Designed miniproteins, single chains, continued (5). Designs and how they scored, part 56

Each design is a single chain, and the fold is of that chain. pLDDT is the mean over its residues in the fold that is shown.

## One batch from the design tools (miniprotein)

Design m18060
Fold by ESMFold2-Fast:
Structure m18060 (fold): chain A 82 residues (1-82)
Amino acid sequence: SKPEVTLPLDVINGDVRIIDENTVEAGGVILRGEGLGTHSPTEIRQALARLFANSDEPLKVGEKLTLDLPDGPLEVTVEEIK
């Protein structure tokens, strides 16, 4: 049991909200990457779904993820888990 851990599925199933040009919130997780917020919520959700389709690893603050976006791979950092 991990009551304080955000699972990848919660991120995929959550709403994707643009905070600023570099920052988004997805399923209670704050992600930051250069130009991340310039993508659509749908593109970001699809990239997260692809990333987590083959991973059961829980997300941690400070973790770096590579999102496969239409304009290429983008490195993002987990800034906060709510």
Scores: mean pLDDT 75

Design m18061
Fold by ESMFold2-Fast:
Structure m18061 (fold): chain A 63 residues (1-63)
Amino acid sequence: SDEELQRLLREAAEMVYTDPEKAIKLLIEAGVPEEEAKKYVEEAQKTKDPTLPLLRAYLRVQD
């Protein structure tokens, strides 16, 4: 479960800049609501570092 979640988040991070729509779909598969997934991908693109917004997505799913 956690290993699969980490894999989905890593793939989303890699796709944020090349295929943001796929990054959003991967976050939704990980259990992030669609609106929040879109927000996290946009924040990752703006900061040029997906680490913090995707970590927030991970913590949201763990609640």
Scores: mean pLDDT 74

Design m18064
Fold by ESMFold2-Fast:
Structure m18064 (fold): chain A 66 residues (1-66)
Amino acid sequence: MADEEIRRLVEEGLVSFEKARQAIEEGKKNGNLDEGIEKAYELVTEEARRMAADGRQGAAAISAAL
């Protein structure tokens, strides 16, 4: 059921967005917005890698078997 995978990916994307927003807000509170932006970028990038790795389970399983 493909819509279950899509729903999960959407939820993961929303979580990444929320974490990025919180990192920026934290940077503002600490008086160092640049650190907040760097952390937000890292979180979004890491989540993107995780989503790519979690992609199609079949493809991932085949790649791991090789």
Scores: mean pLDDT 64

Design m18065
Fold by ESMFold2-Fast:
Formats: C-alpha cells, sequence, structure tokens
Structure m18065 (fold): chain A 79 residues (1-79)
C-alpha cells in the first residue's frame, strides 16, 4: 500500500498532502489554488523528500493543468 513501511512523519505528510494539497490540485485552475497547491506541496516535500505519492498526484494534475508542470519540476528538484 502507499503507506506500507512509512514512518509516522511520512504518514502525517501524506495525510496533509491529501487534505490540504490534493483538493487544490484537482480543483478549478484558479491562480490562487495553483499557488497554494505549489506552496503546500513544496513545504511538505521538504520534510519527506522522495515521497512518490506527491509527485504522482502532481503529475496527474499537470496533465489537466499545465501550470502544475512547474510544481512537478520543483518537487523533483527538492528531492
Amino acid sequence: SLLSGASEKEIEAEKRFREEVLPLLMADASPENIERAKEGALEIAKEVPGNPLMLLYATVAAAEHPEFEELVKALIEAR
């Protein structure tokens, strides 16, 4: 599973991503939602570098909203 072998910190980060960032990535592409999603995802990624779940969902969102391509690149660079 996505949480298998994860530390408590990683579980908390994935929960924050799911509750705070994922809804913004899947919402209407307003500039405010895009910016909030970028800020939240990058903050969480710094605490759990290499989390594949964040990158996966950001990549899916970028397929529908090109603005999230920059987020995908930033998440890769933050690893």
Scores: mean pLDDT 69

Design m18066
Fold by ESMFold2-Fast:
Structure m18066 (fold): chain A 111 residues (1-111)
Amino acid sequence: MLPTDEQVERAEELAREMARRATAAAAEARAAGKSPAEVREAANRAIAAGAAEAVEAGVPMETVSLAVQLAGRAATAALEAIATQSPEEALRVALEEVERAAEALRAGEAL
């Protein structure tokens, strides 16, 4: 089922917040000398926390689900970037992926 433009806009806003938290958590875990698996787990935990907060705030589950999908794509891009680039550059890559994925959804494309 295709989401509405309003649902995509709200999901994009939530995904940007989740992506910022996930990228920061991954950068902190990496700086602490954690393994790649632990760095990924830190990012996933940040996304899960953001999703729980959105649900508690009364955001519809469909919108939260879209935000998690957008943030997950962004976190994957950020994790690849953080291995070779600065945390600031990894965040930029993450936010660009959220925008790209949201634009695809608005165009009626699947993620």
Scores: mean pLDDT 84

Design m18067
Fold by ESMFold2-Fast:
Structure m18067 (fold): chain A 80 residues (1-80)
Amino acid sequence: MSREELVALAREQAEALAARLEELARTDPALARELLARLRALLAEDEAALPAEKDPREREALEEVIRLLGAALDRLEAEL
């Protein structure tokens, strides 16, 4: 997989997650809050692992995913 393909895939997955989180905020706000807390913890672990990633291509993809996921979680918090 090329670097561009990897970044594009990460972006697509982050956008899909954002759509699911928005749906959960409307249909099951209690589950949305629980999922938000878990995803925040996982995102923090990913951020902590970022300096250990030696492959600049993988690191760039991870940085992009972290950025997009963080934005999605911020939107979910605004809806709750």
Scores: mean pLDDT 74

Design m18068
Fold by ESMFold2-Fast:
Structure m18068 (fold): chain A 62 residues (1-62)
Amino acid sequence: SSLEKKIEEIYEEALKKAPEEMIPELEEQYEKALELLESNPVAAALLVIGAEEDVRIANRRA
């Protein structure tokens, strides 16, 4: 689906920009987002938005 493709693209960009210590957490969130996509796409979208925000906050602290 188009939403699955967008989630993949967002997480790829987040992983590229994220500090190394955040990579395992982001990978775990990505897997959860894909699992939620079929049953609860709204929850999947919110998880993706949260991941982007976490990366932005971490980069501001550095």
Scores: mean pLDDT 79

Design m18069
Fold by ESMFold2-Fast:
Structure m18069 (fold): chain A 90 residues (1-90)
Amino acid sequence: MDEALAAEAEAAVAPIAEELEKKLEEAGEKVKELAAAGKEKEAKIEYARSLVELKRRVLEALRAAGASEEVLAAVEAEIRRAEEELKKLE
């Protein structure tokens, strides 16, 4: 069960893995620049925003791959929590 679910998730995100890695790198560089400038709140907001965008992209890939409603609902719940945290920082 666990191996099959992990393989399915990996297969679903494989086509966008390079895209996700690039977005994480860009977000990390921006967060680092803001933190170095003493803008800690802005750095936290940028990091939180980037996580929401990445999770939404993963959700799109999973949906396109025909992932189960249970998996989709779990990712959507994570996105909602991340959005709530982002709103608290803004």
Scores: mean pLDDT 76

Design m18070
Fold by ESMFold2-Fast:
Structure m18070 (fold): chain A 77 residues (1-77)
Amino acid sequence: MEDTPRVLTDEQRFEALKEAVRVAAELAGLPVPDISKFKNIDDLKLEIKRLVSQAPDPQAAAEKIREAVREVSRRYL
């Protein structure tokens, strides 16, 4: 598959990943962390990975997070 020019801006990716953190926290049964503590996209990705690993079903959690990010991305495209 070839990459398309439909890349999100850093701000849009940050917003999509904030939604992913929220979904990950809900799936893990944890409160949503303070998003203002995250400085960049990589910090959000690491937090999502941590939250997914704490979910009762990490594989199902990862899939739902991918769907949530994809849905947010569609709103910008």
Scores: mean pLDDT 73

Design m18071
Fold by ESMFold2-Fast:
Structure m18071 (fold): chain A 81 residues (1-81)
Amino acid sequence: VEYFERVAKEFEERGDKQGLADAYVGIALEYARQGDYETAIKYAEKALEVDPNHPSAENVKKAIEALKQGKADEAVKYLVK
C-alpha cells in the first residue's frame, strides 16, 4: 500500500491523471485482497474521480459493485483487468 501511495504522489506532482488513477486502482486492489472493502471502494472511487475516461473505468465500476456485495475475488478480477 505504501508503495502505491508514494507512486500516486509522484503522478499527482507530474500532473499525470492516468498514472494517478492507476495508482489508486493498485491501492484499492491491495485493500480488497486484505478484506478491507470500505477502503478499497474509497480508493476505486478516487480513481474514477481523477480520470473518469480511463480505459478501465467500466471494470473499476464493476469492482466497486462487487466490493459492496462482499465479493472480493470478483472485485480483484475486475481491478486486474
Scores: mean pLDDT 75

Design m18072
Fold by ESMFold2-Fast:
Structure m18072 (fold): chain A 84 residues (1-84)
Amino acid sequence: SLEELLRQLEEAVRAGDVERVRAVLSQLDPDALVPASLRPDFLPADATVRDFALYLATMAYYLGKEDIARTLLERFGLTREDLL
């Protein structure tokens, strides 16, 4: 399910597992809506997987995991200027 894939993505980001991040990202539709159960309160109700990935990239950057952040950004055509 999308919910399970997004949970796996967040776990992989927190663990610094670049290969797992890439594997999960390959299965995600960037334009799919984020399930309400996984949506952070600061994201709008129509937040997409792309918005969720930007949130995770921002988290990875602040945790010093720049390679993870870059991997997330590159998948969706985003740059460091797009970080939250």
Scores: mean pLDDT 82

Design m18073
Fold by ESMFold2-Fast:
Structure m18073 (fold): chain A 66 residues (1-66)
Amino acid sequence: SGEEAVEKAREYIEKAEEAIKKGDYETALKYLEQAERYAVLAVIQGHEEEAREIGERLKELEKKLK
């Protein structure tokens, strides 16, 4: 469901944040890729507001990897 997609995207963002804290940028990128995929599914299933929030968090985390 869209709710499960939102939940999974948030879970992967949290995992990416932990990987960034540890300096494991390769693992962080893989988690951000998973979060992006679940955010797309959330949009498709009508959870656009939650997906927008996730997208903003993804952009901020990607900036830390540059």
Scores: mean pLDDT 84

Design m18074
Fold by ESMFold2-Fast:
Structure m18074 (fold): chain A 61 residues (1-61)
Amino acid sequence: MGKEKARRLISDKVMEKGSAENVSEEELKEIAKESGVSPSTAKKLLKEVKRFSEEAFRKME
């Protein structure tokens, strides 16, 4: 449950900020707290979201 919520919140934040690189460490901590996951889990999910964004860019979808 918490991991899926964290992924959604991270994806929303990346869209808001325009890229995964613009999401701060503090914002990740807030998402982790809100979703009930550890900060390290939130950081891993951000890396996953970044990889998907990079793949989409390369494919020009």
Scores: mean pLDDT 75

Design m18075
Fold by ESMFold2-Fast:
Structure m18075 (fold): chain A 68 residues (1-68)
Amino acid sequence: MLSEEELREYGYNAALAAAQLLGVEPKDLTEEQQKRAVELAAQMLMLEAGLSREEAERAAREGLEKLL
């Protein structure tokens, strides 16, 4: 089980990677691009860290909020 600190770090890194894949700086993401970035980050967290969808989506959202 990941600690809250580890989960925040994974979420931040995944959100950053998702924004980079969309080719947009985090501050320039539209609301639709933000939703897509969260979904991409959640998919990465589920595949790489074995997180549940609920945990992955929460970590991805928190990570994206820190980038904005």
Scores: mean pLDDT 77

Design m18076
Fold by ESMFold2-Fast:
Structure m18076 (fold): chain A 71 residues (1-71)
Amino acid sequence: DIKEEEEKIKEEVEKIKKLIEENKKKFEEEKSSLSEKEKEIEEEILESFERMAESIEKLEKKNLEKKKKEL
């Protein structure tokens, strides 16, 4: 029950992290062809992705710590 839910959450988190990384990689590849204004917008989006990734990682760590304490 709980283990299956945790595994599904982990899979969804990994999918989100992968999407963030793919978007970051695409930005790095394309940024040399972007205008200065486009670069600024892309950088703000990238910062948002980084903050979201940090939040996801912290949530995952918290969930793992709770699981260890329940043992």
Scores: mean pLDDT 71

Design m18077
Fold by ESMFold2-Fast:
Structure m18077 (fold): chain A 114 residues (1-114)
Amino acid sequence: HMTVEEALARAQEALDNIDTLSKEEIVRILKELVDTMLEAIDAGDFERARQLFAALRALVSAAYDKYPDDPVFRKIQAIVDEAVRRMAAATDPEEQRRILKEALEKIKKLLDEY
């Protein structure tokens, strides 16, 4: 299992090298990030999951920009955008946690299509 610190470093390295990464490599990194975030949420560490979500958002945006015709990346971007809107509207931290977990579970299912 990857730590949150390792996942943050992994995401930053991926962003710094996005132009050289294959689609398969980007998908693998996204799966690692999503799994790490789900583990953090289940451990009660929502603040670390939120920190990693910012990195996930940046990587998803970069992946969609690189592969704009990819239907999976397009759907993941839509899920991320909706989660951001719903979390911003939520006043209860437990509701924000539920929204993030639901979004991550949906993203994981889409990434499993690769």
Scores: mean pLDDT 87

Design m18078
Fold by ESMFold2-Fast:
Structure m18078 (fold): chain A 84 residues (1-84)
Amino acid sequence: SAAKRAEAEEAIRQGFLALAEGNLEKAVEHFLRAAELYRELGDFEKAELAEKWAEIVREGIEEGLPVNEILRRILEYEQEVKKS
């Protein structure tokens, strides 16, 4: 549905906002919510992308990485996906 897609897109927006504010745990929650919503929509590529963003943020938390380094890793992954 259009409403569910809008909710998924808003979850992605909130994830990146939380990440920019240094709220890494909230960023993970929002990206996983977006992945769930995209999966329900049958948009498996966007679900996998959102799950990967959550994974990158979790790894950043575990390694104690600064937000700028976490964002760099997300951007590198997006560039890799665009090559496919």
Scores: mean pLDDT 87

Design m18079
Fold by ESMFold2-Fast:
Structure m18079 (fold): chain A 60 residues (1-60)
Amino acid sequence: REEKRRRIAEAVLELASAGEYPTTRRIAERAGVSQATVSATVRALGYAGLEDFIAALGRA
């Protein structure tokens, strides 16, 4: 779970650095997980959705 969380956060930051909007599909492809795993991990971290998670990473 910790490894999947790290991979998903890295995928979001990589997409942002590349100038690509981090959609669930793009994050899943970059992190090497399913789109369902991305959504489940975001919720497990206490975020209502992907947009809240991305906003939190942008403020870190």
Scores: mean pLDDT 75

Design m18080
Fold by ESMFold2-Fast:
Structure m18080 (fold): chain A 60 residues (1-60)
Amino acid sequence: SEEALQAIEEGKRRLESLGHPELAERFRRTMTDLVNQGKATVEDVQRVLDHIIARLRERE
């Protein structure tokens, strides 16, 4: 969906701003594939992004 693809682009930009461009590109590719296969919703994209950011915060 358009909303899911927009959420992926926002997530990519957030991960890039945190200094993780390689992780941002992996996130974009993986989530785009899952969304295109009908296996992930916009809510799934947001949950995955939140999980990644939480783990990055734990590492500082």
Scores: mean pLDDT 84

Design m18081
Fold by ESMFold2-Fast:
Structure m18081 (fold): chain A 96 residues (1-96)
Amino acid sequence: KEQEAYDYYVKGLEALREGNYEEAIENFKKAIELADKNSSIYASALFHLGIAYEKLGKYDEAIKYYREAADVYESLGFTLAAERARKNLEEVEKKK
């Protein structure tokens, strides 16, 4: 389960790096579906899903996923990751 979530997450990161944002979204959504909702993989997939939506100009979706990522990161004690997600959220809000 977690290994499958990680594999999709990595495929999403590769697609994101290549500029294949729609493919990245598909893979991050699969990672989110398979991951434990209280895991770092789940939070990281939400965060990068936010990045992919932002790259496509889908700012409402990006805001939603950055906020979800920040909440999960904070619940896990990943304070710096949560702060990064909130900073990205604030920057996207300025583009609306």
Scores: mean pLDDT 88

Design m18082
Fold by ESMFold2-Fast:
Structure m18082 (fold): chain A 92 residues (1-92)
Amino acid sequence: AMERARELLAQGKEALAQKKYEEAIAHYEKALSLLPPDSPLRAEALTNLGRAYLGLEKYDEAIKAFQEALAIDPRNVKAQMGLYMAKQKKEA
């Protein structure tokens, strides 16, 4: 399960880099389903899931994902910046 979760995280990152946001979301959601609640990889997956939602202009889903990432890792700069950006864009 852990090896498969890592493969899905890698596939999600590749899809995200290619701006294939819906594909990235599918890979990250599947990875999250395989990761235990205390896994540090969950913070990374949630941060990148938030970035994919942000790319699709799904700001409520992005905010939720970044908040969940920050609940696990409060010092995650990428999640902090993503949350700020998602909130700003939702108000625009």
Scores: mean pLDDT 87

Design m18083
Fold by ESMFold2-Fast:
Formats: C-alpha cells, structure tokens, sequence
Structure m18083 (fold): chain A 120 residues (1-120)
C-alpha cells in the first residue's frame, strides 16, 4: 500500500494534500490511477476515500485532477473500476455516503466526464 492509498483510506486530508503537492505532477496522477497492489479488490485512492465517506479527501483528489490532469487522466481516475467492476461513485452510493456521491457526480458533470451506469 502506498502512502497515498493509506492517507486516502484513513481520511487524512492534510497528508493527501501534502503527498500530491510534493510529488511531481505526473507521478501524483499515476498514483491516483494506480490500484493498491495490497488490496485484493484493486482499489485506487479515490475508491478508498469514497468507500470510507471521506468527503474532504475526495474533494482534494478531484480538485487536484481538475487542476493538473488531462481530460483522459481525469476520466480514467474518476471512472476507475475495481476487480468487481465498481467505480468510486458506485462504492460511495453502496456505502450510503451521499455527500461523496454528490461531489463525484457534480465533478463529472462540471468537467464533461461521462458517467458509467452501474452494472449489477
């Protein structure tokens, strides 16, 4: 588990912001799109924060990719699928974290990122 995956899961917004600011932008974006190799479900930092309901961590990640990511990187990070085919939005809805779900949906609409429909 990388420090970024750990901070996102823990809800440590200050550490998430520090790690994103200290890393070269391309490395930070790559880590945001990378599944945790120690997680059997292949969850990214955004998956972990969304599942846990960490609103401010989700906001920090979305603000970072909006400011620094290409449209392709933004779409890949926001629509990343775990091994069960679930996006961060899917995990937020499943866990009942409606504030996180709304934040992700509002981000996707504002940045013209297509919403993948839930598969069941």
Amino acid sequence: MTPLHRAARAGDVAEVRRLLAEAPTERALAELGTPDPDDPLGRTPLHLAARAGHVEVVRAILDFIAAHGTPEEQQAIVNALDTLGRSPLHLAVEAGHLEVAKLIEDYMKKNNIPVKLPQR
Scores: mean pLDDT 81

Design m18084
Fold by ESMFold2-Fast:
Structure m18084 (fold): chain A 91 residues (1-91)
Amino acid sequence: ASQEEIDREVAVALAIITLYFALQAAKEGNYEEAIRDLELAKRLVEKHDLPNKDQILEYLDKAIESAKAGNYEEAIKYVEKAMDLLSEEGN
């Protein structure tokens, strides 16, 4: 494996973990923390060339927009969609 391959795999794992923490923060009512975690996950995805990258970024953007609008149920659905696509990258 190249350093670039390792960096991509690490970024995917970190993005998934960060999205998990975003969901937990939202369930605890820590919406500012949840939004920061979503923005961090988006930044991790943006740095690497991933299959379905554009779709993952679209779901994360919609999650952030929904969360900022106070639509947390919709935000959670988009986070779950992004996590599903990201999990496919780790195989």
Scores: mean pLDDT 82

Design m18086
Fold by ESMFold2-Fast:
Structure m18086 (fold): chain A 77 residues (1-77)
Amino acid sequence: AEAELEALRELLRRAGVPEEVIEEVLRLAREAYRLAEEAARTEDEEERRRLIEEALRLAAEAQALAAPWADAIEAAL
């Protein structure tokens, strides 16, 4: 998770995303990873679905914040 978040940070920097936006994207991504890990550990199907839905929502918010740099991010991949 942290190694993946650091890789994302470097990708966003290479794409020219401002540091303030990078930190907000990483905050949302870290929370999404945390919820996904919690979902993997739960035995309750309803709770698992709720956690996954929330993780996907946070991932979508992170993507929306980075949207102005989407072409540069794709080029940096």
Scores: mean pLDDT 84

Design m18087
Fold by ESMFold2-Fast:
Structure m18087 (fold): chain A 74 residues (1-74)
Amino acid sequence: MERIEKLKKEAEEEAKKALEWPVEEALEKAKELEELGQKLIQLGIQKNNGELIVLGEALLYLAEKIRELAESKL
């Protein structure tokens, strides 16, 4: 649980950095993270690996947060 909690905090800090990026860059980053998160969740399900699923979910959360913040600037 501690490792997952650390990943969430790192994701929050990374999202804050995205607020300084141009909207287009932030949206591109969010798309990349969303794609990676989906792939990790799928891989975790196939390999029955909960760590991969949680990591993928954290990346999807980060992607959603970045996208929301970027869209709020429009």
Scores: mean pLDDT 76

Design m18088
Fold by ESMFold2-Fast:
Structure m18088 (fold): chain A 75 residues (1-75)
Amino acid sequence: SAMERARRLAEEVTEEAIKKAKELKEKGDDSKAVAVIAGAAIDLASRLMYDLGLSGEEASRLVLEAIKRVDEALK
C-alpha cells in the first residue's frame, strides 16, 4: 500500500538524517546538523506528496514524527 511505502521511506530518510546529524554534531558543526535535518524534512515531505500521492495532512504527520525521532536520537 501507499502508506506502507510512505512509512518505509520515512524510516529510511529519518535514519540517514540521524546518522549525518550525529556525525556533524560530534565535529561541533551544529549549524550543518540543523541544515541536514531541515533538508531531510523538506525532501521527505516532497517525496511523500509527489512520489507517493499522500495528502499534505498525511505527509505533515509523518514528517513531524520523523522530526521527533531525530530530536530524541540526538539527545
Scores: mean pLDDT 87

Design m18089
Fold by ESMFold2-Fast:
Structure m18089 (fold): chain A 53 residues (1-53)
Amino acid sequence: SVRLELLATLFEAFAEVSEFIAEKSKNPEVKEENLRGAEELRRRAEELREELE
């Protein structure tokens, strides 16, 4: 559905922002937290995209 496609795209966009924050941060905890968050968001986006099949 179009709604699931939009949600998947949104999660991917948030993952990109979290990855950017992780790249720019000098704090190891902030880096790790944002990288974990990005990975989780990308996995959720993949699940939503599978629902489109």
Scores: mean pLDDT 84

Design m18090
Fold by ESMFold2-Fast:
Structure m18090 (fold): chain A 72 residues (1-72)
Amino acid sequence: SAEAVADSIMSLLEEEKFEAAAKAIVTVGKLLGIEEEAKEYAEKILEAVKEGDYEKAKEIAKEAVKKLVEAM
């Protein structure tokens, strides 16, 4: 379900597993036909992590999850 996918990605974010969360976002985006948009979100998440802004990374990831749920 859409909720189960969202919960799985959010769980990775709570554990600060940002690379795994970014990969999950791209994988789900590919299955939903929005791979390029999902990749853009993944890149922005990893850029925020590189800058040490974990709150920004989580907010970007939440936006990505919303886009994935809307595409389902």
Scores: mean pLDDT 83

Design m18091
Fold by ESMFold2-Fast:
Structure m18091 (fold): chain A 95 residues (1-95)
Amino acid sequence: LVKKGEEAYKNKDYKTAARYYGEAVEKGNSTVIKNYAEAAIKAGIKDAQAYKDLGEYYFDQGKYEEAVEYYTKALQLDPNDEETKTLLEVAKKKL
């Protein structure tokens, strides 16, 4: 799945790349969440959710500065997401 996603991404087939990376994430490979989010955003699939997923990925790694950045981008696309707003506030408190 990851290798097929990488090949599709290199060919600029972002929709196919997002599908394969998304399947890898669903099967427990959280290391490709960033690749999934980038492919999904370029394919126009899920802008707000992709940024939120990326923020959660960085938060789980203790990279709170990056988490704040991506949660902020998610809220710019979906300002009514109270969960993302709460996650942003928690991440800011960790800085």
Scores: mean pLDDT 78

Design m18092
Fold by ESMFold2-Fast:
Structure m18092 (fold): chain A 59 residues (1-59)
Amino acid sequence: MSPLEKLARLLGKLIEDFRAGKLSVEEVREKLKSVYPELSPAQRAGAETVLKGLEAEAK
């Protein structure tokens, strides 16, 4: 699986689990950091944009 496919799959699962109340924003951030070494700077920026959106949804 490519890093982009891994990121897309991981983001989908993390967003689903967050919206289901299974994960906090902090837990989503922790899990995303585990794949950061495999990501380009642009892909990391995209992941951080998603995380900021989830932070806004949490409050």
Scores: mean pLDDT 77

Design m18093
Fold by ESMFold2-Fast:
Structure m18093 (fold): chain A 98 residues (1-98)
Amino acid sequence: MFPKVPVARITLYLESAQDAEELAERLEDIAIEKGLGVAAADKEKSKVIILAPTPETAVEMLEIALKLAEEMGIKILKIETSPEDPELQELVEKLLKE
């Protein structure tokens, strides 16, 4: 069987693996509580991967992640969206301009 169409994905690049793990842990707790999606740290590459069922829920998770990073003093170096999801890219760009 063909896998379902990919979910909305946002990748956050951070200064350290520890920052990625701490941010992902807090974001995952909130995401589960609100039923938004999932977040996981990449243990080797100082990045957090956000997966959500829609572009809107992915952007909501990104907004939460940005607020948590500011509260925790964590610096986000880069935000990357899937190039196959122009709707997600547009929503992320709009959020970052606010």
Scores: mean pLDDT 78

